# Ledger of designs, part 100: designed miniproteins, single chains, continued (5)

Each design is a single chain, and the fold is of that chain. pLDDT is the mean over its residues in the fold that is shown.

## One batch from the design tools (miniprotein)

Design m19470
Fold by ESMFold2-Fast:
Structure m19470 (fold): chain A 86 residues (1-86)
Amino acid sequence: NLQEEINKTLENLRRAIERKDVESALKYLDELGDLLNKLRLRGNQGAQIAELLGKLRELIERQDFEKALEVLRELEKLLKEIFSSQ
């Protein structure tokens, strides 16, 4: 189930950011990107996800973990909206 895999990867990513584990956070972010790409979203939703993933990578690489968690919450909210419409 793709939604279950996305939710598990989001939780793993959140925990890695909370632990300030840059290596694990980037690994889970890449896994999340691959899973989200399987949704094949087009238009505004696809663009928003790509932008949030890019911001999240930059923030993790800069070790700005507070802002990374804020961006992750925005991504989680957007994904809940997408999944609630299925």
Scores: mean pLDDT 85

Design m19471
Fold by ESMFold2-Fast:
Structure m19471 (fold): chain A 64 residues (1-64)
Amino acid sequence: PPAEDLRGILAARTASGTVGIDDEGRSGPLADLVAELEAQGYRLVAETASEDGQFVGLLFAREP
């Protein structure tokens, strides 16, 4: 299959809310990072979580 246009976010649950960092080094509230990727045409294709649920990895792909 052709290589997909993929973006990643790594997020941590904290007392002040869920904060993430993207693959370009941009950090902030997870909701803001997700909204920016969705506005650019990316959709969530994979989600992983740590055993305790404190860390979440999100993988996005751009629609063809």
Scores: mean pLDDT 78

Design m19472
Fold by ESMFold2-Fast:
Structure m19472 (fold): chain A 62 residues (1-62)
Amino acid sequence: GKGDAEGGRKALEEGSAAAAGAAGHSAYLNGSPIGKVGMELGLKGNAREGGELAERAGEELA
């Protein structure tokens, strides 16, 4: 239902912020300066921007 969708979205946003921080940290350790910014944004709970920067850092390292 709509309540399940809202709860799922909130959980995904919180999980995405934590995942963005972890992914950014990993990219930073692999020498990506963008990964450092993604880690900092993830730690601040900015899931969208942190996630996008962490993903871009991963693509640059690939």
Scores: mean pLDDT 58

Design m19473
Fold by ESMFold2-Fast:
Structure m19473 (fold): chain A 70 residues (1-70)
Amino acid sequence: SLEEVKKRAEEVIEEIRRWVRENPDASYLDLFRALAAEAEVWVTLRMAEKGKISPEEALERIDRVREELR
């Protein structure tokens, strides 16, 4: 559901923001990757809200972003 996509996006964005806070010595490249990941989650959520992708596809994309950051 779209509600589940919103919840998953919020969880992943919070994980990214926590990682940035906990790693104040992170390289510019690592920081850029974190910011790019957050942007990808926001874009994916927006695409799902506009009906451009299914909720299932959106969840898969958001989970992929989560995996790539770990």
Scores: mean pLDDT 85

Design m19474
Fold by ESMFold2-Fast:
Structure m19474 (fold): chain A 75 residues (1-75)
Amino acid sequence: SSALERARQVQREIAELVQKMSKEAQERFQKEADKLIAEYLPRLQAAKTPEEQAEVQLELLERLLEKAKEILEEE
Protein backbone atom coordinates (compact mmCIF):
# COMPACT_ATOMS: atom_id res chain seq x y z
CA SER A 1 0.00 0.00 0.00
CA SER A 2 2.59 2.63 1.08
CA ALA A 3 5.03 1.43 -1.62
CA LEU A 4 2.26 1.65 -4.24
CA GLU A 5 1.36 5.17 -3.01
CA ARG A 6 5.05 6.22 -3.22
CA ALA A 7 5.36 4.79 -6.76
CA ARG A 8 2.23 6.71 -7.85
CA GLN A 9 3.60 9.91 -6.28
CA VAL A 10 6.97 9.53 -8.06
CA GLN A 11 5.19 8.81 -11.38
CA ARG A 12 3.11 12.00 -10.97
CA GLU A 13 6.22 14.06 -10.12
CA ILE A 14 8.02 12.72 -13.23
CA ALA A 15 4.99 13.53 -15.43
CA GLU A 16 4.79 17.10 -14.02
CA LEU A 17 8.52 17.70 -14.65
CA VAL A 18 8.36 16.26 -18.18
CA GLN A 19 5.36 18.52 -18.93
CA LYS A 20 7.55 21.55 -18.03
CA MET A 21 10.37 20.41 -20.38
CA SER A 22 11.09 21.73 -23.87
CA LYS A 23 10.78 19.23 -26.75
CA GLU A 24 14.60 18.88 -26.81
CA ALA A 25 14.70 18.20 -23.03
CA GLN A 26 11.87 15.63 -23.37
CA GLU A 27 13.87 13.83 -26.11
CA ARG A 28 16.99 13.88 -23.89
CA PHE A 29 14.96 12.56 -20.93
CA GLN A 30 13.52 9.73 -23.08
CA LYS A 31 17.03 8.64 -24.16
CA GLU A 32 18.27 8.69 -20.54
CA ALA A 33 15.10 6.88 -19.37
CA ASP A 34 15.66 4.16 -22.00
CA LYS A 35 19.24 3.71 -20.70
CA LEU A 36 18.07 3.45 -17.06
CA ILE A 37 15.27 1.01 -17.96
CA ALA A 38 17.80 -1.16 -19.86
CA GLU A 39 20.15 -1.04 -16.82
CA TYR A 40 17.37 -2.15 -14.42
CA LEU A 41 15.70 -4.74 -16.70
CA PRO A 42 18.07 -7.64 -15.72
CA ARG A 43 17.44 -6.88 -12.01
CA LEU A 44 13.66 -6.85 -12.60
CA GLN A 45 13.92 -10.19 -14.45
CA ALA A 46 16.10 -11.69 -11.65
CA ALA A 47 13.63 -10.64 -8.91
CA LYS A 48 12.18 -13.83 -7.36
CA THR A 49 9.23 -12.29 -5.47
CA PRO A 50 6.67 -9.53 -6.16
CA GLU A 51 8.19 -7.66 -3.20
CA GLU A 52 11.71 -7.72 -4.74
CA GLN A 53 10.26 -6.63 -8.11
CA ALA A 54 8.39 -3.72 -6.45
CA GLU A 55 11.60 -2.61 -4.68
CA VAL A 56 13.57 -2.60 -7.96
CA GLN A 57 10.72 -0.76 -9.75
CA LEU A 58 10.61 1.93 -7.04
CA GLU A 59 14.42 2.36 -7.22
CA LEU A 60 14.16 2.78 -11.01
CA LEU A 61 11.34 5.35 -10.63
CA GLU A 62 13.38 7.35 -8.09
CA ARG A 63 16.40 7.33 -10.47
CA LEU A 64 14.12 8.52 -13.30
CA LEU A 65 12.82 11.35 -11.07
CA GLU A 66 16.39 12.44 -10.25
CA LYS A 67 17.25 12.44 -13.98
CA ALA A 68 14.14 14.50 -14.84
CA LYS A 69 15.12 17.09 -12.19
CA GLU A 70 18.71 17.18 -13.50
CA ILE A 71 17.57 17.77 -17.09
CA LEU A 72 15.17 20.57 -16.06
CA GLU A 73 17.93 22.26 -13.99
CA GLU A 74 20.21 22.23 -17.08
CA GLU A 75 17.58 24.19 -19.08
Scores: mean pLDDT 83

Design m19475
Fold by ESMFold2-Fast:
Structure m19475 (fold): chain A 82 residues (1-82)
Amino acid sequence: MEELARLIGEEAARRLEEQIRGIGEKLRAAGASEELVEEIVRTAREAAVAAARALAAGQPDDPEALALDARVVELIDEAVAQ
């Protein structure tokens, strides 16, 4: 089971990196600052890692992962306001 969880985590991380790249490109095109885009990308990666760990441990509702996801939304709202 742990081996399958690792493989799922790797595939999820790959897909999330692809989505994060697309979001970063759109935000840059919209005129968001590079610092804000980097903060969003970093927080999204941290959220993805936390979610993958929670899934591997059988704890998908990890408070740390949920808090990071909320922060990503907050940062996107800030970027749109600029």
Scores: mean pLDDT 66

Design m19476
Fold by ESMFold2-Fast:
Structure m19476 (fold): chain A 61 residues (1-61)
Amino acid sequence: MSEKERLLARLLDLVRRATAEGVMTPEIGELVQQAIDAINAGDVKTAERLLDELERRLAEA
């Protein structure tokens, strides 16, 4: 499995959880878009940081 595939799988899981919990706010949507951009750029460290931030915000909601 490539790092890009791993990061995309994590992103999709977090988006699914946010939608199911009804917490897909504009702020969460912005983090999702930034994570997509980082993954597409191959910036693994930035993508992981953004996914960690997204997961943290979902845990706080």
Scores: mean pLDDT 81

Design m19477
Fold by ESMFold2-Fast:
Structure m19477 (fold): chain A 113 residues (1-113)
Amino acid sequence: SEEEEFILETLEEIKSTLEYLKRWARQDGDEELAKLAERAIELVDQAIENVKNKDYEGAIKNLEQIKKTLDEIIERLRERYPDDPRAQEMVRTLEFIKEKIDYIIEKLKEKLK
């Protein structure tokens, strides 16, 4: 469906942003941030597989775990990099990603009715 295509495309874009964050974290020697980004990437891959398999309940569960991991990333970026403009931009990007995830969760919940 066009809606499923949109959801999958959005999840791939989210994954791309997290892969960028993981590379940046590793370059800056922040292994804890890199681990959080990797966890979020794994959850996105699981959510993509769930959507492809019509496991919308599993997708919602993984999307909610992604949001929690994004909150941990945002907290770490604010605490460890308070004066870094790149970190401030990444926080704004991750907050926007959380809004996109909320939209996807809403659409998936509609498919369960």
Scores: mean pLDDT 90

Design m19478
Fold by ESMFold2-Fast:
Structure m19478 (fold): chain A 94 residues (1-94)
Amino acid sequence: SINSVEEIVDNLMKLIVESKMSFEEIKAFVLHEMRELAEILKKQGFSAEEILEELERFAKLMLERLSEILSDEQIKELEAAIEKELERIRKELE
């Protein structure tokens, strides 16, 4: 079952905070969860366009929530890593 993107983000934020993840662990975790979400949506028959829209929404919500606990420099680094991963996923879906 796919929870809403908002519920997924809420659950991941709880894990990040409760587990006291470092920035490098947060970055790796977010990128891993993006890949897992893409695979789940693909298996459920979502189009490449629909998958990318859901991933972009996920990324936006994660960055908004993480901006409350990460520095501006860390947010910029994470945003750049997310953009690279979205581009990789886009090419794999073509």
Scores: mean pLDDT 87

Design m19479
Fold by ESMFold2-Fast:
Structure m19479 (fold): chain A 67 residues (1-67)
Amino acid sequence: FTLTEEQVYSAIRAAIKDEEARKGRPLSKEEVNEIIDRVISALRAAYPDLPDEVLEKAKERVLKDIE
């Protein structure tokens, strides 16, 4: 079955935290956008029935968090 918006949001946030831990610093907006794009691409490939609306809403929530 498809992922929820909250699950997509949590996956993106986990990837960001992992990268921040690896670098030992907060990520730039460019680095966050790169992670968002990679996670969304991976999720589209793994869950082809996942609605674009769910992915876009999760992305918007992450982008609001970095302001």
Scores: mean pLDDT 81

Design m19480
Fold by ESMFold2-Fast:
Structure m19480 (fold): chain A 73 residues (1-73)
Amino acid sequence: IDEGLAAAREAAAEGRTAVAAHLLLGVLDQLKSQYPELAEELDALAREVEAHRDDPAALLAQVDRVGALRRRA
């Protein structure tokens, strides 16, 4: 998870939006498997990633939100 989140941040910072979105969705799927009680919040974040999949700034913001949720879990 932490490695996937770091890789997603780097991809988004480099403008590789398709890679960043793919990595973020993978991290969210792993978190949903480990913390089913957060499924609703994680599904909402996954929808935001898909909605902004071509926006590097939005994807960077989602990396921060996923990281914050991971720390709460």
Scores: mean pLDDT 79

Design m19481
Fold by ESMFold2-Fast:
Structure m19481 (fold): chain A 87 residues (1-87)
Amino acid sequence: SMKELLETLEKAAEIIQKTIKTGDIDGGIKELEELLKKVTDPKAQEILKKVIERLKKAKSLSEKQQVISLVGELLWVIGEKIELELK
């Protein structure tokens, strides 16, 4: 549902923001994977899977590049949410 999709994107953004603040990319990935287990909306699942995959790839990068990747994922998730809310 649209409501589940929007709520999921908001929760994902909160997890990513927390991960940026803490620098704990492993913790952030785990929280996103737990969120994915609770989600039934196919588009929300697709978005979460893409974010999780890209953050897992970012783990091979420097800590500074991991932060850049997290900021990029945050901006992308916020953009997806805005597009859904404003059409």
Scores: mean pLDDT 86

Design m19482
Fold by ESMFold2-Fast:
Structure m19482 (fold): chain A 123 residues (1-123)
Amino acid sequence: SDKEILDELKEIAEFLLSKIEKVDLSKMTPELQKKVELLRELLTKVANSTSVDEVRQAFLDYAKKLGISDLSPEKIAKAIGEGMRAIGLGLTNDEKLVTEGFILHSSVPELEKKLTELLSKIF
């Protein structure tokens, strides 16, 4: 159902936002900072969404800001996966978070698959 899709996307958004909160963006390259900031904007909109239409619009806006011309679920999920890898790398700048950063990076293929499945239901 739309509610189940919304709830799952919000859970993913809240999880990733909790990881971004731990990242010191000032220690990242400008390119990686931009990727994380755009992903934070997307995830904040998703976390605050009350409908699938709001979530769809948030993903479309994110894709447009990244210059993604192929608005397929697979391409959007891949862009989010690249943002997750940037977050994982950012976490490794803190010695206490290095393991968490590697775990997040290694989970990207599984999350990309799940995001593709969820996004295919709303696009």
Scores: mean pLDDT 88

Design m19483
Fold by ESMFold2-Fast:
Structure m19483 (fold): chain A 98 residues (1-98)
Amino acid sequence: MEALVESIYETLKYVYENYEKRLELIKEKLERGEISEEAAERSIRILELLKKAVEAIKKGDLEEGERLIREAFGLPDTPELREIVREALERFHEDLKK
């Protein structure tokens, strides 16, 4: 369980710090033919969901943030996974207060 909490937490931090840079990198790889259009579309969709989750968390909407993270990571809605996502969200939210 801790490994999944850490993975979600680190992903949120990465997106918060590097969203625009990651988006540009995906577009550059697509233009160079290094990834397929379908792969780029999936990556951008996930990145957009994670960016929306970060924005929801910044506003204190932890319920919406949790929903968006579960969607981005493809996690089913179970009590156990809600708890894991919530722990990652709370760690990230506390970091935003510093």
Scores: mean pLDDT 83

Design m19484
Fold by ESMFold2-Fast:
Structure m19484 (fold): chain A 113 residues (1-113)
Amino acid sequence: PRPVFSEQEMVDLMEENLRRMQTLLEILPSMSEEERQLAFQAVISLAKSMAKIAEELLEQKASKGVLDKVIKILQKMIEILQQMKPYMTPEQQKELDEVMERLKEIIEKLKEQ
């Protein structure tokens, strides 16, 4: 049996991941280069996970209220990622840009409902 996550549990996970990203952004200027590298790997991984959750909620035809919450979460995540971008290498910025483009595409699909 597959573990069935409720729509609310998925949204709660996304909100938790968003809070983790915000915390990383706030401490980023005080980090060593090695700590920043690990933080960026974690952030990119979290962003990819958030994209998958959003796509799953869309595929499951989640309620409009849930999809509206997901749109706001993804928009705030893009803002956080854009603020982190100046601390990244060109290679990391390219990977981040690819993730952000995917997130923007998901947001547009969510808005179409």
Scores: mean pLDDT 83

Design m19485
Fold by ESMFold2-Fast:
Structure m19485 (fold): chain A 99 residues (1-99)
Amino acid sequence: DLIERIRELLEREDFEGAAELLLEAGLISEEEAEELIEAARLAKERGPAYLELFKERLVAEARQKLEGVASSPELAERAAALRAKRAEIEAEEARRAAA
């Protein structure tokens, strides 16, 4: 459904709306949203064929990011575990430096 809403916005050439929707869904950063709007402007300037290619690429990337987020609980858990492990190593090194 999110992908369908993005397609509808792109058909209307509402690239700002598409970027905002992706940002709200947590699929892109604010920096990526700005880059997306600029890329859309450049594609539009280059011609209709480039604009259509840009739209298809954006939909494909959004779909991949959404699939990544669907796998996200395991990735988020692993990221948290790695962060905790790094903190333990840093604490151990600090203890050795203080001894």
Scores: mean pLDDT 73

Design m19486
Fold by ESMFold2-Fast:
Structure m19486 (fold): chain A 70 residues (1-70)
Amino acid sequence: DGLARAIALAVASLDAEKQAVLNDKSLSPEAKQQVVDLLDQAKAAVEAGDFEAAAQLYQQAQQIKQQALA
């Protein structure tokens, strides 16, 4: 079951990223909320089978994180 495995792996990766963001003391509460909200949206997109939307949301989350750390 390739699709179910792909969804499970993507969800696990997004959950790990959320934990890393929430535990990052260098990020402001506002930046943490913005990144976590986008990761939650990416997770919902993955669970709906919309991997293109999930990839775009994940990329946006990474851009906000990079800007917040600069």
Scores: mean pLDDT 84

Design m19487
Fold by ESMFold2-Fast:
Structure m19487 (fold): chain A 68 residues (1-68)
Amino acid sequence: PLDLLVEAGLYYIEAGIYRSIAERETDPEKRKEFLKEAENLIKKGDEYEQEALRAMQAAGVDPAALRL
């Protein structure tokens, strides 16, 4: 389950990088591409996070205990 949370975190970090690149990008078409990639990465991160929560519940772990 931690491996899935790590994967989710990596996707969110990558999405953040693409957003930062988009903020500095002056070409409107390239900016749109970077923003779309960031959105896709966030969606993948959300999927991995949901899988991690399901795996933790199946193992008898309270997901709320990891919410900081």
Scores: mean pLDDT 78

Design m19488
Fold by ESMFold2-Fast:
Structure m19488 (fold): chain A 84 residues (1-84)
Amino acid sequence: MQLHLDLSDRDALIEAIAERILAETGLSAAEARALARAFVDYVIDQSAKGYVPYLDRGLLDLFIAYLQKNPKATLEDFINWLKS
């Protein structure tokens, strides 16, 4: 299911995504926040380039599922996996 997320409040979006990563993975709060920041900055960058005008919940759900299987993964590892 697709969900529109407001990209104009970066800090609020980072905290919301960090809370989901923390709740749904075995990562620490610091790791969850760092990954959430990287994810949000990536989505904002793609949106600014005209590729995506919103954050897709499906993309976030895939990222969290990827982290559940690969707890040491970075955002770059996830993006490379999506391109495979």
Scores: mean pLDDT 73

Design m19489
Fold by ESMFold2-Fast:
Structure m19489 (fold): chain A 73 residues (1-73)
Amino acid sequence: MSIEERIEEAAEKLGLSEEEVELLRRLAAGEADLTPEARELLARVAEVDPELALEIEVSVGVAQLEEAVKKVT
């Protein structure tokens, strides 16, 4: 199952809005920061799919490290 399909399943289980689903997709793509709202959303996702929440957190972390290196280098 793709990460997109897993995001949709978590959205159904948690009753997420379209904005929350779009935020999860952007986080998974490394296109959004871990704001307090994003962290709360990932905590809710972790209650139904902890592996998905971890994969998204890792994606954001990698993107953040790449941007930090790009700014320093």
Scores: mean pLDDT 77

Design m19490
Fold by ESMFold2-Fast:
Structure m19490 (fold): chain A 96 residues (1-96)
Amino acid sequence: EQEELERAREEALRRLEELLRRGREGDERAALEAAALLAARVAPRGSAEATRVALDRLRELGAERAAREFLERVLEEDEDEETRELAEEELRRLEA
């Protein structure tokens, strides 16, 4: 059970890193997939700090759409008020 969870976590991290690498090369679909995976890892038990780290990774790709979709998903799925407030503020910055 624990070994299966560790293997799944390692596989998910490798997939995320591959998607982030492809996103940096201009693959917008890979950037959007990375955003979805990051949102799934943060919500619903996410923290403001985890959300900031994930957002910084997406911003590194230069893919504004991926960052926006990540923040919108966090806002919809996360139950933490501080995390939702951060997501709202960052969405406003993207709209400005």
Scores: mean pLDDT 74

Design m19491
Fold by ESMFold2-Fast:
Formats: structure tokens, sequence, C-alpha cells
Structure m19491 (fold): chain A 100 residues (1-100)
């Protein structure tokens, strides 16, 4: 089923060695500067909850939400940041996994 495909994608991303930086949403109260660029904070845990609840209904929709999560990091962090580089690696992994 498409839900199984979405759960498999999330599991593959969660198992990436650097995925810990995307596992939980950023604390916007502790980091008010992030609130200026991140309107709706996303993380792998939030995306998993949305897939399990049926709020995200297709693999295409899940991929779009993952891309939105990556873009949030790219808006806040400069290109030489480790977090920006990790976001690019996650984006490349998603593209590779979805093509299979």
Amino acid sequence: SEKEQMMNLLEALENHPLAFVFRYPPDLKANPELAEVIEDPLSLSILREKVESGEIKSLEELVEEIRRMVENVKRYYPPDSPLYQIALELEELVEELVQK
C-alpha cells in the first residue's frame, strides 16, 4: 500500500546516521530567530505522526513535506553550516529512494 511506501521512506530516513538533527522539531521558544524563517516547524517525528493519522495520504505529499523541512534549514543556516550540508544529504537520499 502507499502507506507502507511512506512508512518505509520515513524508516530509511530515520536510520540515516545524521538524521538525529531532523528527528524532533526545533524549539522556537528557545530560538526566536528560527520563528522568523520557520512558519510551521517540521521534523521526521511530526511527519511520521501525520502519516499515521492519515493527514499525509500519498508518497508524493510526504516527499513535498520532507522538501519543505529541508528548505526551512536552507533558509536559516548559511551554506557552509554543517546543518545545511546535512539537509542537502537528506534531500539527495529522498530523491534516490523515491526513484526506486
Scores: mean pLDDT 73

Design m19492
Fold by ESMFold2-Fast:
Structure m19492 (fold): chain A 65 residues (1-65)
Amino acid sequence: SRSQRGLQLLEQAVELAKQGKFAEAAELYLQAAPHVSTSTRSALLSQLSDDQRKELAKQVEALVR
């Protein structure tokens, strides 16, 4: 389902971010975000450190340009 695909992509994005692959994580995060609730996104992102969340956010901002 659309929800299942979004969740899978977001889980993969979090795993990539844990590995320091922030550019790849940002691409998957942007694909997942429209299909996953804000609360679910927040819960999964809470598994990342503050530094990892900051780097992921930076890469997401770069992709929006």
Scores: mean pLDDT 83

Design m19493
Fold by ESMFold2-Fast:
Structure m19493 (fold): chain A 97 residues (1-97)
Amino acid sequence: MERRDRAIRYLAEALRAAAAGDAERAREYILQAGEAAGAPEEGRKLAEAVVELVRKGLTEEAGEAIGLAISRLQGGEDPATALRKAAEYAEEALKKA
């Protein structure tokens, strides 16, 4: 399985976990996506922001951030950039909460 496809699969699992309100499971999958994509720092930043969104009950915003990473990766964007843009989205959602 290509690194990008593996990252997308992990992010899809993270999306399911976030929708279920499982912050820790979402974090584990996002960290695995970052490692698979070769962008562990960007993955960590996304994971931290998503965990805080889920813990605040902002599961829709958490899902939107993860979905943004998935769509950008599917569109062929650089994985570090895709994860960074998703993390920025999640961080902005946290500031508005």
Scores: mean pLDDT 88

Design m19494
Fold by ESMFold2-Fast:
Structure m19494 (fold): chain A 80 residues (1-80)
Amino acid sequence: SSLFEKTVKQAEELIKEARRLLEELRPHLSPDEVEQLERLIKIYEDRLNYAKKNKDLGGAVQIYGQIKDLVDSLRYLLKS
């Protein structure tokens, strides 16, 4: 598959991971923090879908990086 297809797939998997991590963190976060994180994940999902529709490799790579950073941050919080 193309670099674009691989990047989109990896970003979609990271969005699913971010949602799973948020559910694990939910008992340890305020309702406002949960809502802010849910909105951020939704923004990344919408931006990825836009990049996917337009076959925008640069956009897909940018969103992949942003969601990966979020996933890394959420994983760090679970270890704290």
Scores: mean pLDDT 90

Design m19495
Fold by ESMFold2-Fast:
Structure m19495 (fold): chain A 94 residues (1-94)
Amino acid sequence: SRLDELIAAGRAALAAGRAAGASPEELLDMVERWALQLMLTLDLSPEAVARVSAVLREMAARVEELRAQGASLDELHAVVEDGFARIEAIVREA
């Protein structure tokens, strides 16, 4: 239940941020804080922590790359939402 509660809280926060017009950088910060809470609260294995950290780095790099290419706000937001889903999958597997 704690895992489901934390995932639901993160999903709700991301959806609320999107609805409020949060920047991709603000959404990245929200996902990073959520992921840190998951790692600390669930006592994830070092392997799971490494996988989550890799997704966070890939998200930040991809947002920067796409922004440099003139990508739309929707495309940048899609990167954040994809990263959130990947982190959810990792912690559910762990």
Scores: mean pLDDT 87

Design m19496
Fold by ESMFold2-Fast:
Structure m19496 (fold): chain A 100 residues (1-100)
Amino acid sequence: SSMQKQLEELVKQATRDAAQLAVDTGARYAPLVSSDEVRAKMKAVVAAKAQEMAAKYPEIAPKMQAAEAKMNQSLDAALYTADSLRAIGDQIQADIEAAR
């Protein structure tokens, strides 16, 4: 349905926005603080974006929670580069598409 397609696009865009915000936050703090503190700050902005979108659009809340969990797993494993976080965002979007 048109509604389901609109919700899918909303989740994809919110996931891209969260991933980009995490990357921008990581880049800002990486020269200033420890890797563990960078990771914590990146996780915090992802959580804030997921919560914002879930509050605004309750129908996508489960998909935003899944995207947050997957981003957190990748942040725990990653070298904090823009490319690694973009790849994570792309993989989450692919997983959301496959779970249609």
Scores: mean pLDDT 76

Design m19497
Fold by ESMFold2-Fast:
Structure m19497 (fold): chain A 84 residues (1-84)
Amino acid sequence: MVEEAREGLREALEEIRALTEYPEEVREAAAAVLEATLAGDLAAAERAAERLGEALRAAGFSEEEAERARRRAVELARRFVAAL
């Protein structure tokens, strides 16, 4: 299960970096959440999720959309760090 979780996060990291539909700042912040999650650093993942919310707001997404993305990123990080 641990190896499957790590492989899934690595695949998600590569996919996020390839999502050219999103501004680079958004992709970098999302990638930082996954990198911190893979490293088992929940505090770093939570801070990266805050940056993701800020990057989404700067890119013209609504405050509600940015907050949902931040919240989902934190939830994802907590679930995977607990599984690792």
Scores: mean pLDDT 76

Design m19498
Fold by ESMFold2-Fast:
Structure m19498 (fold): chain A 75 residues (1-75)
Amino acid sequence: SDDRNILTQASQRVSDDYNASPQVRQLMQQYVDAISNGDYDTAQRIRQQIADQLGISPSTLSVDLSRYSQDIRNS
């Protein structure tokens, strides 16, 4: 879906901003899959793991993903 594609692109931009490891980029893909499937419990857990590995809060990660998602939608 367009929403999944937008979130995938947003996750790649966030990963690039933080120079994320291949392991974090894999977690980002799993996060996008969980959100797209409506598995919010799994998404919450993966979001925490990504944030911990990047050294940021889960709320900061959510804000960054939301901002990039909005930018992509407006393109």
Scores: mean pLDDT 88

Design m19499
Fold by ESMFold2-Fast:
Structure m19499 (fold): chain A 100 residues (1-100)
Amino acid sequence: RIEERIEELGELLGEVVSEEEVEAFVELLRYEAETRPEVTAEALEEAVRLLREQRDDPAVRERARAQARLALELVREMRETGLSPEEIAERRLAEREAKE
C-alpha cells in the first residue's frame, strides 16, 4: 500500500522536478515509512492527492520544487557524513542554538 503511493508520488513529482530530486525524495520517504509508517502513509496520501488535482497550479509546483530541493540537500548531507536524518536534525538544532 505505502510503496504504491511512494511510486505514484515519484511519478507525479517527476513532472515538476529533476530525476535526482525525485530519487532523493523517494529515499527519504522510504526511510520515514520504516520509522513512522502511519504518519508517512497519511502525509503521502495527501501529497499524491494534491499533485494529482492541482499540479498545474504554479503555487503547488513551486511548493513541490522547494520540498524536493530540501530532500536532495538532506540526502546529500547523509551521503557526505554517513549520519541518519535524526542525527542530522540534532546537529542542525545544535548549530542553530550555537548561532543564537
Scores: mean pLDDT 74

Design m19500
Fold by ESMFold2-Fast:
Structure m19500 (fold): chain A 71 residues (1-71)
Amino acid sequence: SRIDAIQRMISDIFRQWASDSDVYNSFVNQIRNAQTFDQRVAIIDNMLQQGVITPQQAADFRIGIAAAVAA
């Protein structure tokens, strides 16, 4: 299904950034449980500050979330 494909894509993307499975799952769960766009952006900023993702990946992710919310 499309939901399964999206969940797999998110998991595959975050796997490249994570140093271990617990760190990856923690950030993914925080994004999933976030109630507002601002909270999701703050989590992405935290990932960038911790060196989990690159500035380009953070920018692309923010754009993707903004587009998804606007749809």
Scores: mean pLDDT 64

Design m19501
Fold by ESMFold2-Fast:
Structure m19501 (fold): chain A 87 residues (1-87)
Amino acid sequence: SREELLSRFTGRLERLVAETERRLRASPPSEIGRVRDEAIEELRRLLEDAKREMYENSLGNPALLEELERRVREAIARIEEEARRLS
């Protein structure tokens, strides 16, 4: 279902963001950019995988797509801001 897809996606997204924030805080300044870039790439892959699941299961609608994209944009913004503060 759309609710199950969104729930799984949100759980994976939140775990990735939390792990990335911990890694950023534990990283020396010289590694902050790499950790940030790797996390953003993984978030983009997570979004593409979720979009594929939507199409394969005929779950696609504009509202769900917008919600997935919004959550990824917000996650990327949080990671970029944390990296900027630590740089």
Scores: mean pLDDT 87

Design m19502
Fold by ESMFold2-Fast:
Structure m19502 (fold): chain A 93 residues (1-93)
Amino acid sequence: KEEALKHIDAAGDALAKVPPKYDELATFAIIHLTLAKKDVEKGDFEGAIESLKKAIEVARQLLEESRRDGDETGVQAAEEAIKHLEEALKILE
């Protein structure tokens, strides 16, 4: 659905805002998000759901590390990304 793709793109935009010290986690989340986007575009909703769940797991790790560091920018970016990924997942389920 076009609505799911919009949320996937918004999650990617949020992940681009994380501080450089979280680049590795942000990159892993973006890889899974990119796979989910391609799966939605080709109508593979089962594959998209699996990739979105993995992106959410990585984004939650990013959130935990940002909270531990007291990095408000990282926390806000991770929370925004998770919110959009969860909305995309809800639409595809």
Scores: mean pLDDT 85

Design m19503
Fold by ESMFold2-Fast:
Structure m19503 (fold): chain A 87 residues (1-87)
Amino acid sequence: SIQERILAFLRWEIDELEKDIARLKEENAPEEKIEETERQLRTLREVLERVEADPSISAQEVIDWLRARGLDGLAEAVELLAESERA
């Protein structure tokens, strides 16, 4: 289902962000950069929880939530996933 594909995508992105944060900390990156990435991770975890809670969720709702939070690139990725499912 589209929900399962969105969940898989969000989980993959969260895992990648967690790895990015670990790498930034190992490299002693600026605190501002670490905090920015941690904020993005928290936002994605919130979106993931909402998608998991609603099996009836539409791809459009997820796209709108991501765009409202400034995650336009991820919203575009979800839009492409939804288009692929309909094709």
Scores: mean pLDDT 83

